# Designed miniproteins, single chains, continued (5), part 74

Each design is a single chain, and the fold is of that chain. pLDDT is the mean over its residues in the fold that is shown.

## One batch from the design tools (miniprotein)

Design m18560
Fold by ESMFold2-Fast:
Structure m18560 (fold): chain A 88 residues (1-88)
Amino acid sequence: SEDKKKFLEKAKELLERAKEVLPKALELIKKRPEHAEKLRSLIEEIDKYAKEAAELAHKGDYKGAIEKLEKAIKLLDELEALIEELEK
């Protein structure tokens, strides 16, 4: 299934990028308490959409799972941009 392949590719992208980004976000939560709420909110939404994607994929709804992964990846882009701004 092409949808399953696309899902796996996007899941791998999210997992690999999260491995790099999440430790930086957690350190910034400690160092920049004025931004902790925004950082935690982004992390929580990424986790929410990733879990929703996993549930949809488990049910065989790879199209729905891809949509949720794309939302998680967009939030990860926002998190990365915020981290880059705060590290300046």
Scores: mean pLDDT 89

Design m18561
Fold by ESMFold2-Fast:
Structure m18561 (fold): chain A 78 residues (1-78)
Amino acid sequence: VKEAVEKLNEISKETIEEMQREGAPQDKIDEVRKLINEIIKSIEAGDEQEGMEAITEFEHVSGREDSAKRLAEILAKA
């Protein structure tokens, strides 16, 4: 769990920094942060279904398929 959360935080940091560099609006960045927190809570709770739903919404909002795939792999292994 701890290692999964650490990897998730790294991906989150990378994704947010890239979005900020691309000029993404603050409301979109805030939404992505909320979704990342939902994924973290799902890992801590062991709720794979809730985590997968949050990752799906993250992909839709961020447009980051590769990041979403990495998050799904972390969730599945947690």
Scores: mean pLDDT 79

Design m18562
Fold by ESMFold2-Fast:
Structure m18562 (fold): chain A 99 residues (1-99)
Amino acid sequence: SVVDAVLEELQRVYHLDPEQVEEVRKLLEEWKKKLEEAGISDEEIYLILPDAVAAGLAQPNKEEREKAIQEEIKRNILVLGFLSLDKEKAEEIVKKLEE
């Protein structure tokens, strides 16, 4: 699973405790679902989620963490759109994630 692979890496790098592991797992599952509904592949999700969740883990509180994750995901999708997808497709995906 993409979520399990990302979670194992984050656990190893950030030394997450069991409560943090469960919180991060829920965040990964939620964002995986949103990205899949937006038409993003598992391979693309694996490229987007680790850096986005890492940006969130740098934040001191839950609200700032969620905002950091969302902003980094949107940024990464726009970058992927510029490189692999056309700009219109990337913008449509970002719009779906904001709804």
Scores: mean pLDDT 74

Design m18563
Fold by ESMFold2-Fast:
Structure m18563 (fold): chain A 88 residues (1-88)
Amino acid sequence: MLEELDELLETLRALIENPSDEGIEKAIELLRRIKEKWPEISEDTERMIKMLEEAKSASKEEQRRIAILVEASATVLRMLAYVKEKAE
């Protein structure tokens, strides 16, 4: 789980620097894998996926803004995953 979240954060940070439809698609694929492995956050991951899907039809500046918001959400999810791993 942490590995997938770290890859998602890397992908989102790259999107912030250089917005692209390819980067958005990669972030969506990572979020779908995270949703499958962690069903308890499926509502949060689905919201993030919807934001990224909408960003595909947006300007590069809007894609960057959405990437920043999704990166912030992913950072919180990564912290929650870290706490869950340490509870084992």
Scores: mean pLDDT 84

Design m18564
Fold by ESMFold2-Fast:
Structure m18564 (fold): chain A 56 residues (1-56)
Amino acid sequence: MKAGGRIAAAQAREGGGDEEVAREAGLAGTKMEDETGNPGAGAQAGAEVARRHGAA
């Protein structure tokens, strides 16, 4: 998992998300970072996934 994905997963856990929400946020963050080359874009994509699950 890349830096953006790790940040997104950690933020999802802090927002009260369970391990599955954290995993989905981390995967979304890693995918966006792979597509854009930008860890910040990855973290933002993961945060959006966490928010949809009420964990951000």
Scores: mean pLDDT 74

Design m18565
Fold by ESMFold2-Fast:
Structure m18565 (fold): chain A 88 residues (1-88)
Amino acid sequence: MEEIDRRLEELNEEALELGKKAKEAIEKGDYKKAAEELRKVAEILREMARLARESGRPDGEEVAELLLEQARRLEELAEELEKKAEEK
């Protein structure tokens, strides 16, 4: 589906930009900001998973499961970064 493919590409680009911001925040020791950006990436990955299922692709469900697992891992990382922010 053309509309879904375009939105998946846009969401992927947004996730990459937010991931870069999270990495830069970690390098600066701004763990609160890093956690915030990673939570936004997790939300984007969940939206991408929903769209992947709706796409009608043969592997759409497998892609969606991978994206949901990635989102869970990023939220776990965000929680660890929030703990580090509390230490400062």
Scores: mean pLDDT 82

Design m18566
Fold by ESMFold2-Fast:
Structure m18566 (fold): chain A 91 residues (1-91)
Amino acid sequence: SLEELRERAVEIAREAAEGEKLLETATTISDITRGIGKLLRAIGDAMDLALSITTQEELDAVVEGLREGARKYGVRKHVLEELLATVRHFA
């Protein structure tokens, strides 16, 4: 459903925001590794979600979800643009 796709996209943005926060506040190599891991998982999840898209309405729902999640969780502009580019490329 469109709502399910939107909700999945919001969760991907949340994961990206958590990765960014870990990197921003990192004081150990473990924090850096965990932060990078979350960002890579967010990109992978965005790619997997994109491969499930078959219609323009589904793509729009995912894009809307990523933008909403980015606003809600505070994803940096360039990270949001990478997630959007990933979805558009693989959809």
Scores: mean pLDDT 88

Design m18567
Fold by ESMFold2-Fast:
Structure m18567 (fold): chain A 59 residues (1-59)
Amino acid sequence: AREELEEVFRRHDGDVFVVASKALELGVDPQAVIEVLKEGRENQESPEVVLERLKKLLE
């Protein structure tokens, strides 16, 4: 599961929206994904930080 998000991140040049879509496909709560993306945008977090937050939602 986490490795799948990392693979998608690498294949799509750090596109966090593609990673978020994969997290939703893997059964992560949509509201939790939305909150991570909002916080990433508001705080200007790096794509790597957003990836780590999304990975934590899987476990």
Scores: mean pLDDT 80

Design m18568
Fold by ESMFold2-Fast:
Structure m18568 (fold): chain A 76 residues (1-76)
Amino acid sequence: MEELLRRAEEGVRRLDEAIAAGDADATRRAIQELSEVLRELTAELNRTTDPEDKARLQEAIERLHRAIARGQRALG
């Protein structure tokens, strides 16, 4: 779980950097990477029974959905 949450935060940072740089190819790659992390976070959420861990995973999932939408808008 901690590694997935860390990858989510790093992925969002990379996406925002790519958008700021106007790098469409880097933005597309970052969206793809975040989509994969989102799939893994969703699978982890389905396996998680601890309420605090569920809350952390749900927050990360919401953040990734917002980031992916931001990246898609940046691409037009």
Scores: mean pLDDT 87

Design m18569
Fold by ESMFold2-Fast:
Structure m18569 (fold): chain A 65 residues (1-65)
Amino acid sequence: MEELKKEYEKLKKEINELVDEYTRLMAQARATGDPELVAKARETLDKISELMKKYRELQKKIKEE
């Protein structure tokens, strides 16, 4: 249980950091019009989606007590 809870908290922190990075990249892309920043933002969004899927699986395991 404690290990799953630690993984859940770690994953939540990682997701939040990626969301902040995505927001920053999109803000810079809008300011500069740099297509490479748009591409990086899209890659970051894809990573967030993958981690969100894992987050939901861990949440289910914690609730199955």
Scores: mean pLDDT 80

Design m18570
Fold by ESMFold2-Fast:
Structure m18570 (fold): chain A 120 residues (1-120)
Amino acid sequence: ELRKEIEELRREVEELREEHLRLTAEFDRVYERKMEELKDDEEKMREIEEIARRAAVLLTAAGIHIAAAEFELEMAERLLERGEDEEKIRRYLREARESIRLAREFLEEVRELIRKLEEI
């Protein structure tokens, strides 16, 4: 059922959006705390900055793919409502699944970087 697939993927995207917001807030909190605690340690500060740059890139990439999945699912729903060809709808669903997969991978890497940042 195409409608059910769209609804299931929309729930996954909503969960990813919530996780993205949570991890962004957690990263900012840990980063600010570590920067204040280690401000006089130049080597540790460089390590923190390198991890922070990587985390920022991954969070940005995750956000882009979450937005892409939202757009792809909106297109799939509009095509379904208009009675358009199932093959066109399934193309957008495949694109949405790929965007969801990439967003999950990037957020998993962010969780690992936050953990590394905590250990400094």
Scores: mean pLDDT 90

Design m18571
Fold by ESMFold2-Fast:
Structure m18571 (fold): chain A 60 residues (1-60)
Amino acid sequence: SRPPTEEEINARLSKFPKELLEKGLKEITKKLNKEKPTLRDKAMLVSMLENNPEGVLKWI
């Protein structure tokens, strides 16, 4: 299967509350010691939220 596009990732992310997404991306950038999330970071966050939302809520 091909990797998802930025538009596909953003559409999937839009199903979740904006505040939750902002907190999740902030924690990812903090852990990876960088200033801005990449498309890969956004893809990782959305996959985690779709498969294990309880696990995500424990670290944001």
Scores: mean pLDDT 80

Design m18572
Fold by ESMFold2-Fast:
Structure m18572 (fold): chain A 71 residues (1-71)
Amino acid sequence: SEKEIEEIMKRLNAAEDALVRGEITNPEDIELINEAMGHYLKAALYRGVLKDYETAEEHYKKVKELLDKLP
């Protein structure tokens, strides 16, 4: 849903802000955030450009899974 996408976006933005502030410095967590950003961009492309909502949903789910692994 749009609410779930907005929540994922807010979580991703918070993780990026923490990275910029130097709160996340270990390579594993940086890699999780980078992978989450990549899946988010793919989800936005599939949803907004390709109108492939099923594939977009799988990528949003992957963003959530990756963010859930952060401490």
Scores: mean pLDDT 85

Design m18573
Fold by ESMFold2-Fast:
Order: structure tokens, then C-alpha cells, then sequence
Structure m18573 (fold): chain A 97 residues (1-97)
């Protein structure tokens, strides 16, 4: 998808700006690709609770802004679900530290 690389770049930039290191950028790209195909997938609420809310919001705003710049309008709540899914999977797979 032409959306995958721009969204991956935006997510990586927000993570780095918030003091996280992206240890596996290709792994992050795969998680972003899967999330864009299934943006309404439920997340594990217990795993989501382990992630700072401010990080989820920052990633969600970056996803929303990136998609809107590419002509895809996404409500903030959907972008927040995408951000939560990406961060839960990235943390679970050890892609971010």
C-alpha cells in the first residue's frame, strides 16, 4: 500500500521524539501494513494499559495527519485504535525500546 511507508516514517519519528528507539524498522513497517489492512481489530486492553496514554495520542495524531495529507480522512478514534494496535504489537515483538 502507498500509505505504509509514510505512516511508518511518521510513527518512527514520533517514537524517536518521545525517547523510544526503533530497533527493527522493517518489523515496524510490517505491523503498520497489517494495521492499515485491519484498522478496526480489537486490541488487548491489558497490554494497551501498559503504554503511556500520551504516547498513544501522539502516534494517533501523527497517523491521522499523515493519512489526511494523503487524501484519507480518518476520525481520531480510528487513528487512536491504529496507534494502540501498532504500539501493542511493536512492544510485544521487541521492536521498540
Amino acid sequence: SPLVEPVTDAVAAVLEANGYKVLDREGLRQIVAETLETPSMPVDEDEAAKIPEELIEAVARAIQATLEALGVHVPFEVARQMATQILVEARRKGIIA
Scores: mean pLDDT 86

Design m18574
Fold by ESMFold2-Fast:
Structure m18574 (fold): chain A 83 residues (1-83)
Amino acid sequence: EFEKKLEEARLLIEKARQLARQLEEAGLHEVAAQVRALVEEAERYLRLGLADPSNIDYVEKAIELAKEAIRLGEEALRELLAK
């Protein structure tokens, strides 16, 4: 199951990176920076998980951070498009 969570983390991180780019292009620089910061933290935990696969909490934390980044990015884009 580690491999499945690892793949989930990678996919979510990539989605968050795409959202950060969309936010930047839309001129939402502060939110884009927040999303990028969460992505960087998620990548750090992913690297910790790869270095210590016995500690599943690292990969789970990476997933949590990536999901939060996606939530923030999608919320910001939704608010922008509603205007």
Scores: mean pLDDT 85

Design m18575
Fold by ESMFold2-Fast:
Structure m18575 (fold): chain A 115 residues (1-115)
Amino acid sequence: SMDAFKAFLEKQIAAERKQIELLKKALEKLEKNDIEGAKELVREALALEDEQIAELKKNNAPEWLINAEEEQRERLEDALKLLEKNDIEGAKAAVEGTLLHEEATLAELEALLAS
């Protein structure tokens, strides 16, 4: 039904907004040289990404959306590895890149909801 589809989109939009919030907080921690705080936020974002990908696959979501989320998971994993190596500038760039792609996915989902 249209109502079920709208509810699904609203749930995905909420997940994207939470991801964006976590990534913005991670960047704030990195600006303050709080590497451990940034690692915890990136791990939380990874866990949320894994949950979101599982839900998308369970609901046979469009391949473009599943692929976008799998690419974000990969970028977050790379960011965590850079943080573990104390490559703060590399980690910051990886988190910023993930944030831009999450914001693009959010805009696409909001456009679909508005249609």
Scores: mean pLDDT 87

Design m18576
Fold by ESMFold2-Fast:
Structure m18576 (fold): chain A 92 residues (1-92)
Amino acid sequence: SSELEEALKRVEELLQKAKEKKLPKLTINAIENALELLKEALEGKASAFDLEIMLGMLGIVLGVSKLIGDEESAKILDEVIRELERALEALK
């Protein structure tokens, strides 16, 4: 499997975990958007720049989660960010 395919599988697992934990819509939507972008990247329809923008957006959502004391969302978002960073390195 490519690093992109592994990142896609990991983010899908994290999305399922977020839904099972009934995390806030902000968290779930952020992970769903990251998953869609990884699918587009695997199809050659998203660039390294698109992943960099998504990492910035995920960082904002992570910051909000930390600010409001949502430690479960923060933990899952940190893991999603790490998987997108791995995917970004695979596109460089």
Scores: mean pLDDT 88

Design m18577
Fold by ESMFold2-Fast:
Structure m18577 (fold): chain A 81 residues (1-81)
Amino acid sequence: SEELREFVREAERRAGRKEAAATAIMAFAEAGYVKDALEIAKELGLSPDEVAAYAARLYDEDPELAERLREEAKRLVREVE
């Protein structure tokens, strides 16, 4: 979905770090949008293992930002249906 791609781009842009994009992608996968998550990760040149590692890093370094991005991502996928 283009809306999911735009969310990932905006998350990375606003946070200024790749780990924000990875966190959003991981949240989409956890919400059941695994195919979209894999396609977006591939477009960014990230393997599934790299996405998981970057998402974990953000959670360790900035748990408040990580949780906010996860909640926003999960809300977005619920609205997209």
Scores: mean pLDDT 85

Design m18578
Fold by ESMFold2-Fast:
Structure m18578 (fold): chain A 75 residues (1-75)
Amino acid sequence: SLPVLEYVLQVAAGKLSVEEAARLLYEEFKGREEEVLAQLDLLADTFARSGRDDLAALARAIKEELERLLRNPEE
C-alpha cells in the first residue's frame, strides 16, 4: 500500500506542513495521483468514523492542496 497514512501523521506531529506533504506525494507518486487521492479520502472517512476529526481534517487539507498542484503544476 502507499505510505499516505505516514504523511498525514507527520503533518499531525508538526514534522511536515500540509503543503510539504502534498508536494512530496505529488513528486514521489507521479502517475499514481488518483490512488493517492483515493487513499486520502479513505483516511479522512476512517479518521472521522473513529472520532479523530483532527486527522480527518488534515487528510482533507492534504487532498485539497494535492488537487491544487494537479490542476496548476508549479514546474
Scores: mean pLDDT 84

Design m18579
Fold by ESMFold2-Fast:
Structure m18579 (fold): chain A 82 residues (1-82)
Amino acid sequence: KEKLLEELTKRIAEIRELAAKDPRKGAEAEEELHEELAKLAGTSKEEFNEVFKKKVNELGGLENLSPEQAAEAMLEAVEELK
């Protein structure tokens, strides 16, 4: 659990840095991550995104989340959808 959280936190931080330099590549990397997490949960990307948005909204919105908080919300969405 902690190792996966650390790896996901790092990946989210890298995607945010990429988005700051190249918004298109950042968006593409974010879509790839959401697809991987949906597969891990055994669900569609659409279902994953809905659950993830709900978790993120409970935390005050994605723009206000640190990479670690966003990673925690993603992992909670994966566990809820299993």
Scores: mean pLDDT 81

Design m18580
Fold by ESMFold2-Fast:
Structure m18580 (fold): chain A 85 residues (1-85)
Amino acid sequence: ALEEGFNSIPEVNKLVEKAKEKTREMLKTKSKEEIEKIKEEEKKKVEELLKKYREEGKETAIYLLELLINRQKKAEEEVIKEYEE
């Protein structure tokens, strides 16, 4: 399946790990307000990229990008939970 193939890509796993490390650093060095601003800016950039892919008819690219976003979000939520515990 595309999801299983996507999860086996080393570059995807590295991006997820970098997202976890970046989240840990932000929690240590930045206020909640600063983190929220960074998240809003990143969300806007992702929405612009998704819009571009939709206009270009790149359905597979949209699907893979959504999988990456969801995996990164889950990884970031896990780091936040660990930090709060």
Scores: mean pLDDT 72

Design m18581
Fold by ESMFold2-Fast:
Structure m18581 (fold): chain A 64 residues (1-64)
Amino acid sequence: GLSDDELVDNIVRGLKSLFPDLSDEEIEEFRRRVMEVVRQAKSTDELAEGLRRLVSEFLDEKQS
């Protein structure tokens, strides 16, 4: 299975694909938030919901 670090790396890579204009500092902020969601999630459902919300809010804000 994936470690928390490997999972975070995969998610951050996906976010970079969605937001190619992000600076290294903004990517680090995304990584920090993703890591917090991963660490706080008590179940796969909580992880999925937390990540979906985080990505959706960022995507919506960047599109406007």
Scores: mean pLDDT 74

Design m18582
Fold by ESMFold2-Fast:
Structure m18582 (fold): chain A 103 residues (1-103)
Amino acid sequence: SMALEVEIARSLARMIMLTMSLEEVKERALKLLSSPDPFKRLVGVMLLIELVIRGEDVSPILASLSEEQREELKKILELILSLEKDPEVQAAAEKLLAEIEKL
């Protein structure tokens, strides 16, 4: 179930946020988004969402992604918006989509 995968990915992203420094979290997000493993990329997207919820600027991470990575990120964000009912997650995902469209 994609909904279950999203929930697990969010739980992992939250654990990363609690256990690592902000600099380590940002580095981890970029590494996860660049992973050949689609589940690790999903964790990376959830980590971007958690950073946005925290009020952190993710624009440098987004700018460092390839065009292909940005298109995949958009698709994952649209999927999350279709599955997730948490208003904070929805607002963060919509903000990320708007930031990608500016690039």
Scores: mean pLDDT 88

Design m18583
Fold by ESMFold2-Fast:
Structure m18583 (fold): chain A 86 residues (1-86)
Amino acid sequence: MRKALVSGAGRRGTRAALDLVRQGVDQVTVADRSRDRVDRTTRLVEDAGARATGVTADILRDPNLVAQANGEPADISINTLPTSDI
């Protein structure tokens, strides 16, 4: 089973998550500080036929919380967060 972590549930993160599902990823963990963005992206992933796990967390301050929600290290990790916010 392919697992992916997408950091950032904005426009780029949503597109990346859906692209991963099209490429055969079975589970996508979506992490963002915005609950609304996480919820929207996870629903779109589930609608596309994959399992989705949403994590509402500041992943720049607590990457371990995202890792714990995923249960294991992801096979693919994509960071879509704006670097200008760091």
Scores: mean pLDDT 68

Design m18584
Fold by ESMFold2-Fast:
Structure m18584 (fold): chain A 79 residues (1-79)
Amino acid sequence: AMLRRYGIHITVAPGQERQALAIVEQTLKDEQVLGIFVVGNTILVTVRTTDGEAVTQRILEALRAAGIEVLDSSVYELK
């Protein structure tokens, strides 16, 4: 399968950003992470993977299991 770059945006409830960031970093420890940024209550991830949707679902499952309220999420392929 071809490696592609994906942008993943996850907006969490205000005040949960630090805990959410730690969970995202732990979930992605074995992934090719190109960048992780926090802007307000949104975590912006750039990752190189064959399946950006599967990576996004793993993050969302880990966040929900930890009691993080996810307000919005999106994933898109980068050119």
Scores: mean pLDDT 89

Design m18585
Fold by ESMFold2-Fast:
Formats: C-alpha cells, sequence, structure tokens
Structure m18585 (fold): chain A 102 residues (1-102)
C-alpha cells in the first residue's frame, strides 16, 4: 500500500529531522564555546584545532599534544557531534528521496 508506506516514511523523516535540529543546536553551542575559549585564552593551538575539525581535517599529533586534556575532550565531543550530523543529514536525504519517488 503506497499510502501506508508514505505515512511511515513521513514519520521517520520527521523523527530524523527533529534529531537533526537537536544535534545541530548542540554542535553550534559547543563550537561557539570552544571558539570563545580559544579567543579568551589567546590559544592559537585550540583555534587551529577547531578550524581543522570544522574543515573535516585531522588534527596533527604535534598540535594535539599542545592541548590540555579538557580541550581535547571538547574537540573529541565536537567531532562526534559533527559525525552524527553528517549521518543524520544523509538519512534525511535518503528518506526524502524515497518519499519523492512514491
Amino acid sequence: NPEEKLQQLKKEFEEVSKKLREVQEETLKLTSEIAELGRKENNRALQEALRLILNGEEIPQELWDQLTPEQRALLEELKKKIEELDKLRQQAIELREQIDNL
């Protein structure tokens, strides 16, 4: 039944869209926190590490070793949230394509 399938896909899309909005808000808040910390402390290593993560680039070991355990934990948390956002965005695209093809 195409109508039942459409309703199920719409429900899944709404759930993924809600989760995407929540994780996007969390990612933005964490990014802002790390950026503010880097500026307040004039911490160029933290500023560069944040730039690399936002560009999807790996942080060199030499740069990572310049960071405190607390700063590393914030950056690791940010990386996990960005990975979750990318996954949720891909899921939303796939669900939308399935809906549009019905």
Scores: mean pLDDT 88

Design m18586
Fold by ESMFold2-Fast:
Structure m18586 (fold): chain A 85 residues (1-85)
Amino acid sequence: SMKAELRRAFERLIAGTATDEDIAFLSKETGFSKSTLRRLQRNSAAGRLSAEDELKLAELAKKVEDVSTYAAYALRAIALEFEEE
């Protein structure tokens, strides 16, 4: 299904293994720009996610209906905001 394909593309993005086709597919279906998705993939692969990146990944997880990944990123974004405040 389209939702299963979106979740697989999202999983590859988090892992740093998303193809240009995965990025284009995620961009089309979620409304995120390709440049934002490429940045999120690079920062995720490098272990350098900002609070803003974590929030964007939470939003992306919610859009692809990956509830467990959404919860993980949302909680991490909240923790990072409390640490930086």
Scores: mean pLDDT 79

Design m18587
Fold by ESMFold2-Fast:
Structure m18587 (fold): chain A 118 residues (1-118)
Amino acid sequence: SEELEKAAEYLEKAAEYLREGNLEKAFVYLVKAYRLVTGEDTSEYSDEELLEFASLLSEEELMEKMVELLRLIGEALKEKGLEELARVAFEGAERIEKNGLDVEVAAEELERIAEALK
């Protein structure tokens, strides 16, 4: 779907920012991907408001919230009957946690999920 293709673009952008060490922007793009998958209204918080919120969090808290967002993406995909895509998202979240919230692992898993959504 158009929404899943756009969500994939946002996940790829989040992975790019993770590799650049910009966890705040990575979080913003992951939230944008989540909203497209859930069908939530994107008007409630601007990119600037999300970035301001992210700036108040530690790197560990941002990584923990990104893992939570991947699980929520997985749940939304499962509710849509896209069980194989949901599995990729859940496995990505689990791999990031098992690797101590490693930024490079997170970037690789976001890219893997993005490829699956295309």
Scores: mean pLDDT 87

Design m18588
Fold by ESMFold2-Fast:
Structure m18588 (fold): chain A 64 residues (1-64)
Amino acid sequence: GEEMAERIAEDLANWALEKGLSLDEVEKRAQEVADALTRAGWPQELADLVREKAVELYKKKVEE
């Protein structure tokens, strides 16, 4: 559920930061991941949580 969504979001944010992706690239990747999760049968609300939290965590990490 939510804990798995948070884990995926954190892993995505950390990966994007290490690869030096731009915010626009992170937003596109997070949307792709959310779309893939929805196609795999995840509730839309949890897929959206992954997208939103990944972008939020990336922004916080870049500001540090």
Scores: mean pLDDT 83

Design m18589
Fold by ESMFold2-Fast:
Structure m18589 (fold): chain A 81 residues (1-81)
Amino acid sequence: MEKLEEGLLLATAVVLEAEEGDERAREAIRKILTEILGISEEEIEALDSNQILQLINKELTDEKNKEKAEKIYKILKETLK
């Protein structure tokens, strides 16, 4: 599986685990959104799982921000492994 495809599947899995109440997955999503994407805690409260997934997938596919994509990939992979 290509790294990008794996990253998108990992993002979907972590978002679903966070929705089911997994604390590790929820913390991973919070860290990605606040520390990497610069989204505030208040803005996160207004987002649903589909919106969160779209934001993460946008960064994973952004050729101009490969360093951010790599950081997101590492957090997602560590969360599920």
Scores: mean pLDDT 80

Design m18590
Fold by ESMFold2-Fast:
Structure m18590 (fold): chain A 71 residues (1-71)
Amino acid sequence: DIRKLQKKLIDAVEKGDKEEAEKYKRELARKVGERMAREYGPEMGEAAERDILETPVEELAKRLKAQFEAE
């Protein structure tokens, strides 16, 4: 459940729990990469996973929070 992981990541960042935030970032990267690989092929999955892993957890949480507010 990607959406649940995204919310857990935002919560961990907001409470300053860097270990939990990094844990959820890695889990999110893996699951998003797997989904993108299934839908668009392994190259796209690898690119998506890398983007998440290389994004600072604070910036990732900010992007996800903005996406939830736009829905």
Scores: mean pLDDT 82

Design m18591
Fold by ESMFold2-Fast:
Structure m18591 (fold): chain A 78 residues (1-78)
Amino acid sequence: MSDKKREEEFKKRQEAVQKRTGDSATALGEAAGRIAPLSDFTDRVIQSLEQLSKSSKYVADTFRRSAERLRRERERAL
């Protein structure tokens, strides 16, 4: 019964549940509210840093490290 298609559907459901739970938690809990906006903001910052890293070779390494650090903090906040 469990096929690869089911695994993909399960993953989708997991993401949907996480979003739903996050939304409810944001409304109910201050801690959850802190995580939700931070996740969105952090993702934007990571993308910006990655783009900047392409602009300058010498600065690229520094921005790459910053992006990795933000990614880790984002995962911890989640």
Scores: mean pLDDT 58

Design m18592
Fold by ESMFold2-Fast:
Structure m18592 (fold): chain A 118 residues (1-118)
Amino acid sequence: VRESIVETAAFVGGVMGLLGAGLTEASAERLADALARALAGDAAAGEEAAAMAAQALKAADTLSEEVRAAARAAGEAIGRALGASIPDAAEALARAAREGALAGVAVARAAGEKLIEA
């Protein structure tokens, strides 16, 4: 069971990292909040999260393959760590989504800064 939660949190973190690369920090937190509410049973929040995820994915598709891979890897690593350390499955998944998305935002920001400096 714990192994399943860890791998699920890693997957969620990775997906959210990729989506986060296409988002601002504020939008990433809003997406994570909507997903957490959906996991708690709010169907309207699930629809909000899906719409935001579709827009984020479209924005992320404009990024290089390298940046997308780095954002996903960062989110996956954070998700795996949270899945291993947080006993409550719902809390582990919600934290993996939030921290994964924020990691994706940070990766895209760093890549953008390097492009400006180059």
Scores: mean pLDDT 81

Design m18593
Fold by ESMFold2-Fast:
Structure m18593 (fold): chain A 92 residues (1-92)
Amino acid sequence: SAERARVEELIRKAHERALAGDLEGARALLEEAIAAAKDPELKAEALAALGRLAAAAGDLEAALAAFEEALALLPDNEDLRAAVEALRAALA
């Protein structure tokens, strides 16, 4: 779909920005991807990407918030559940 292509392109560009060291630019693109996603699966994908970016930057609280929001959209997703459990353990 056009929505999927847009969200995936924003996530790809965010990843490129993060690799270049532009973490704020990467975050802005992921926030745009989250806002553009109406489909819960696409929104969860964008939120998980934001969670991974935050974790890589050492912001475990922001990572947890993003993964918890993604898990709320996809409650049966075991990878999202594992990410939430790992981050809660790291912050305990």
Scores: mean pLDDT 91

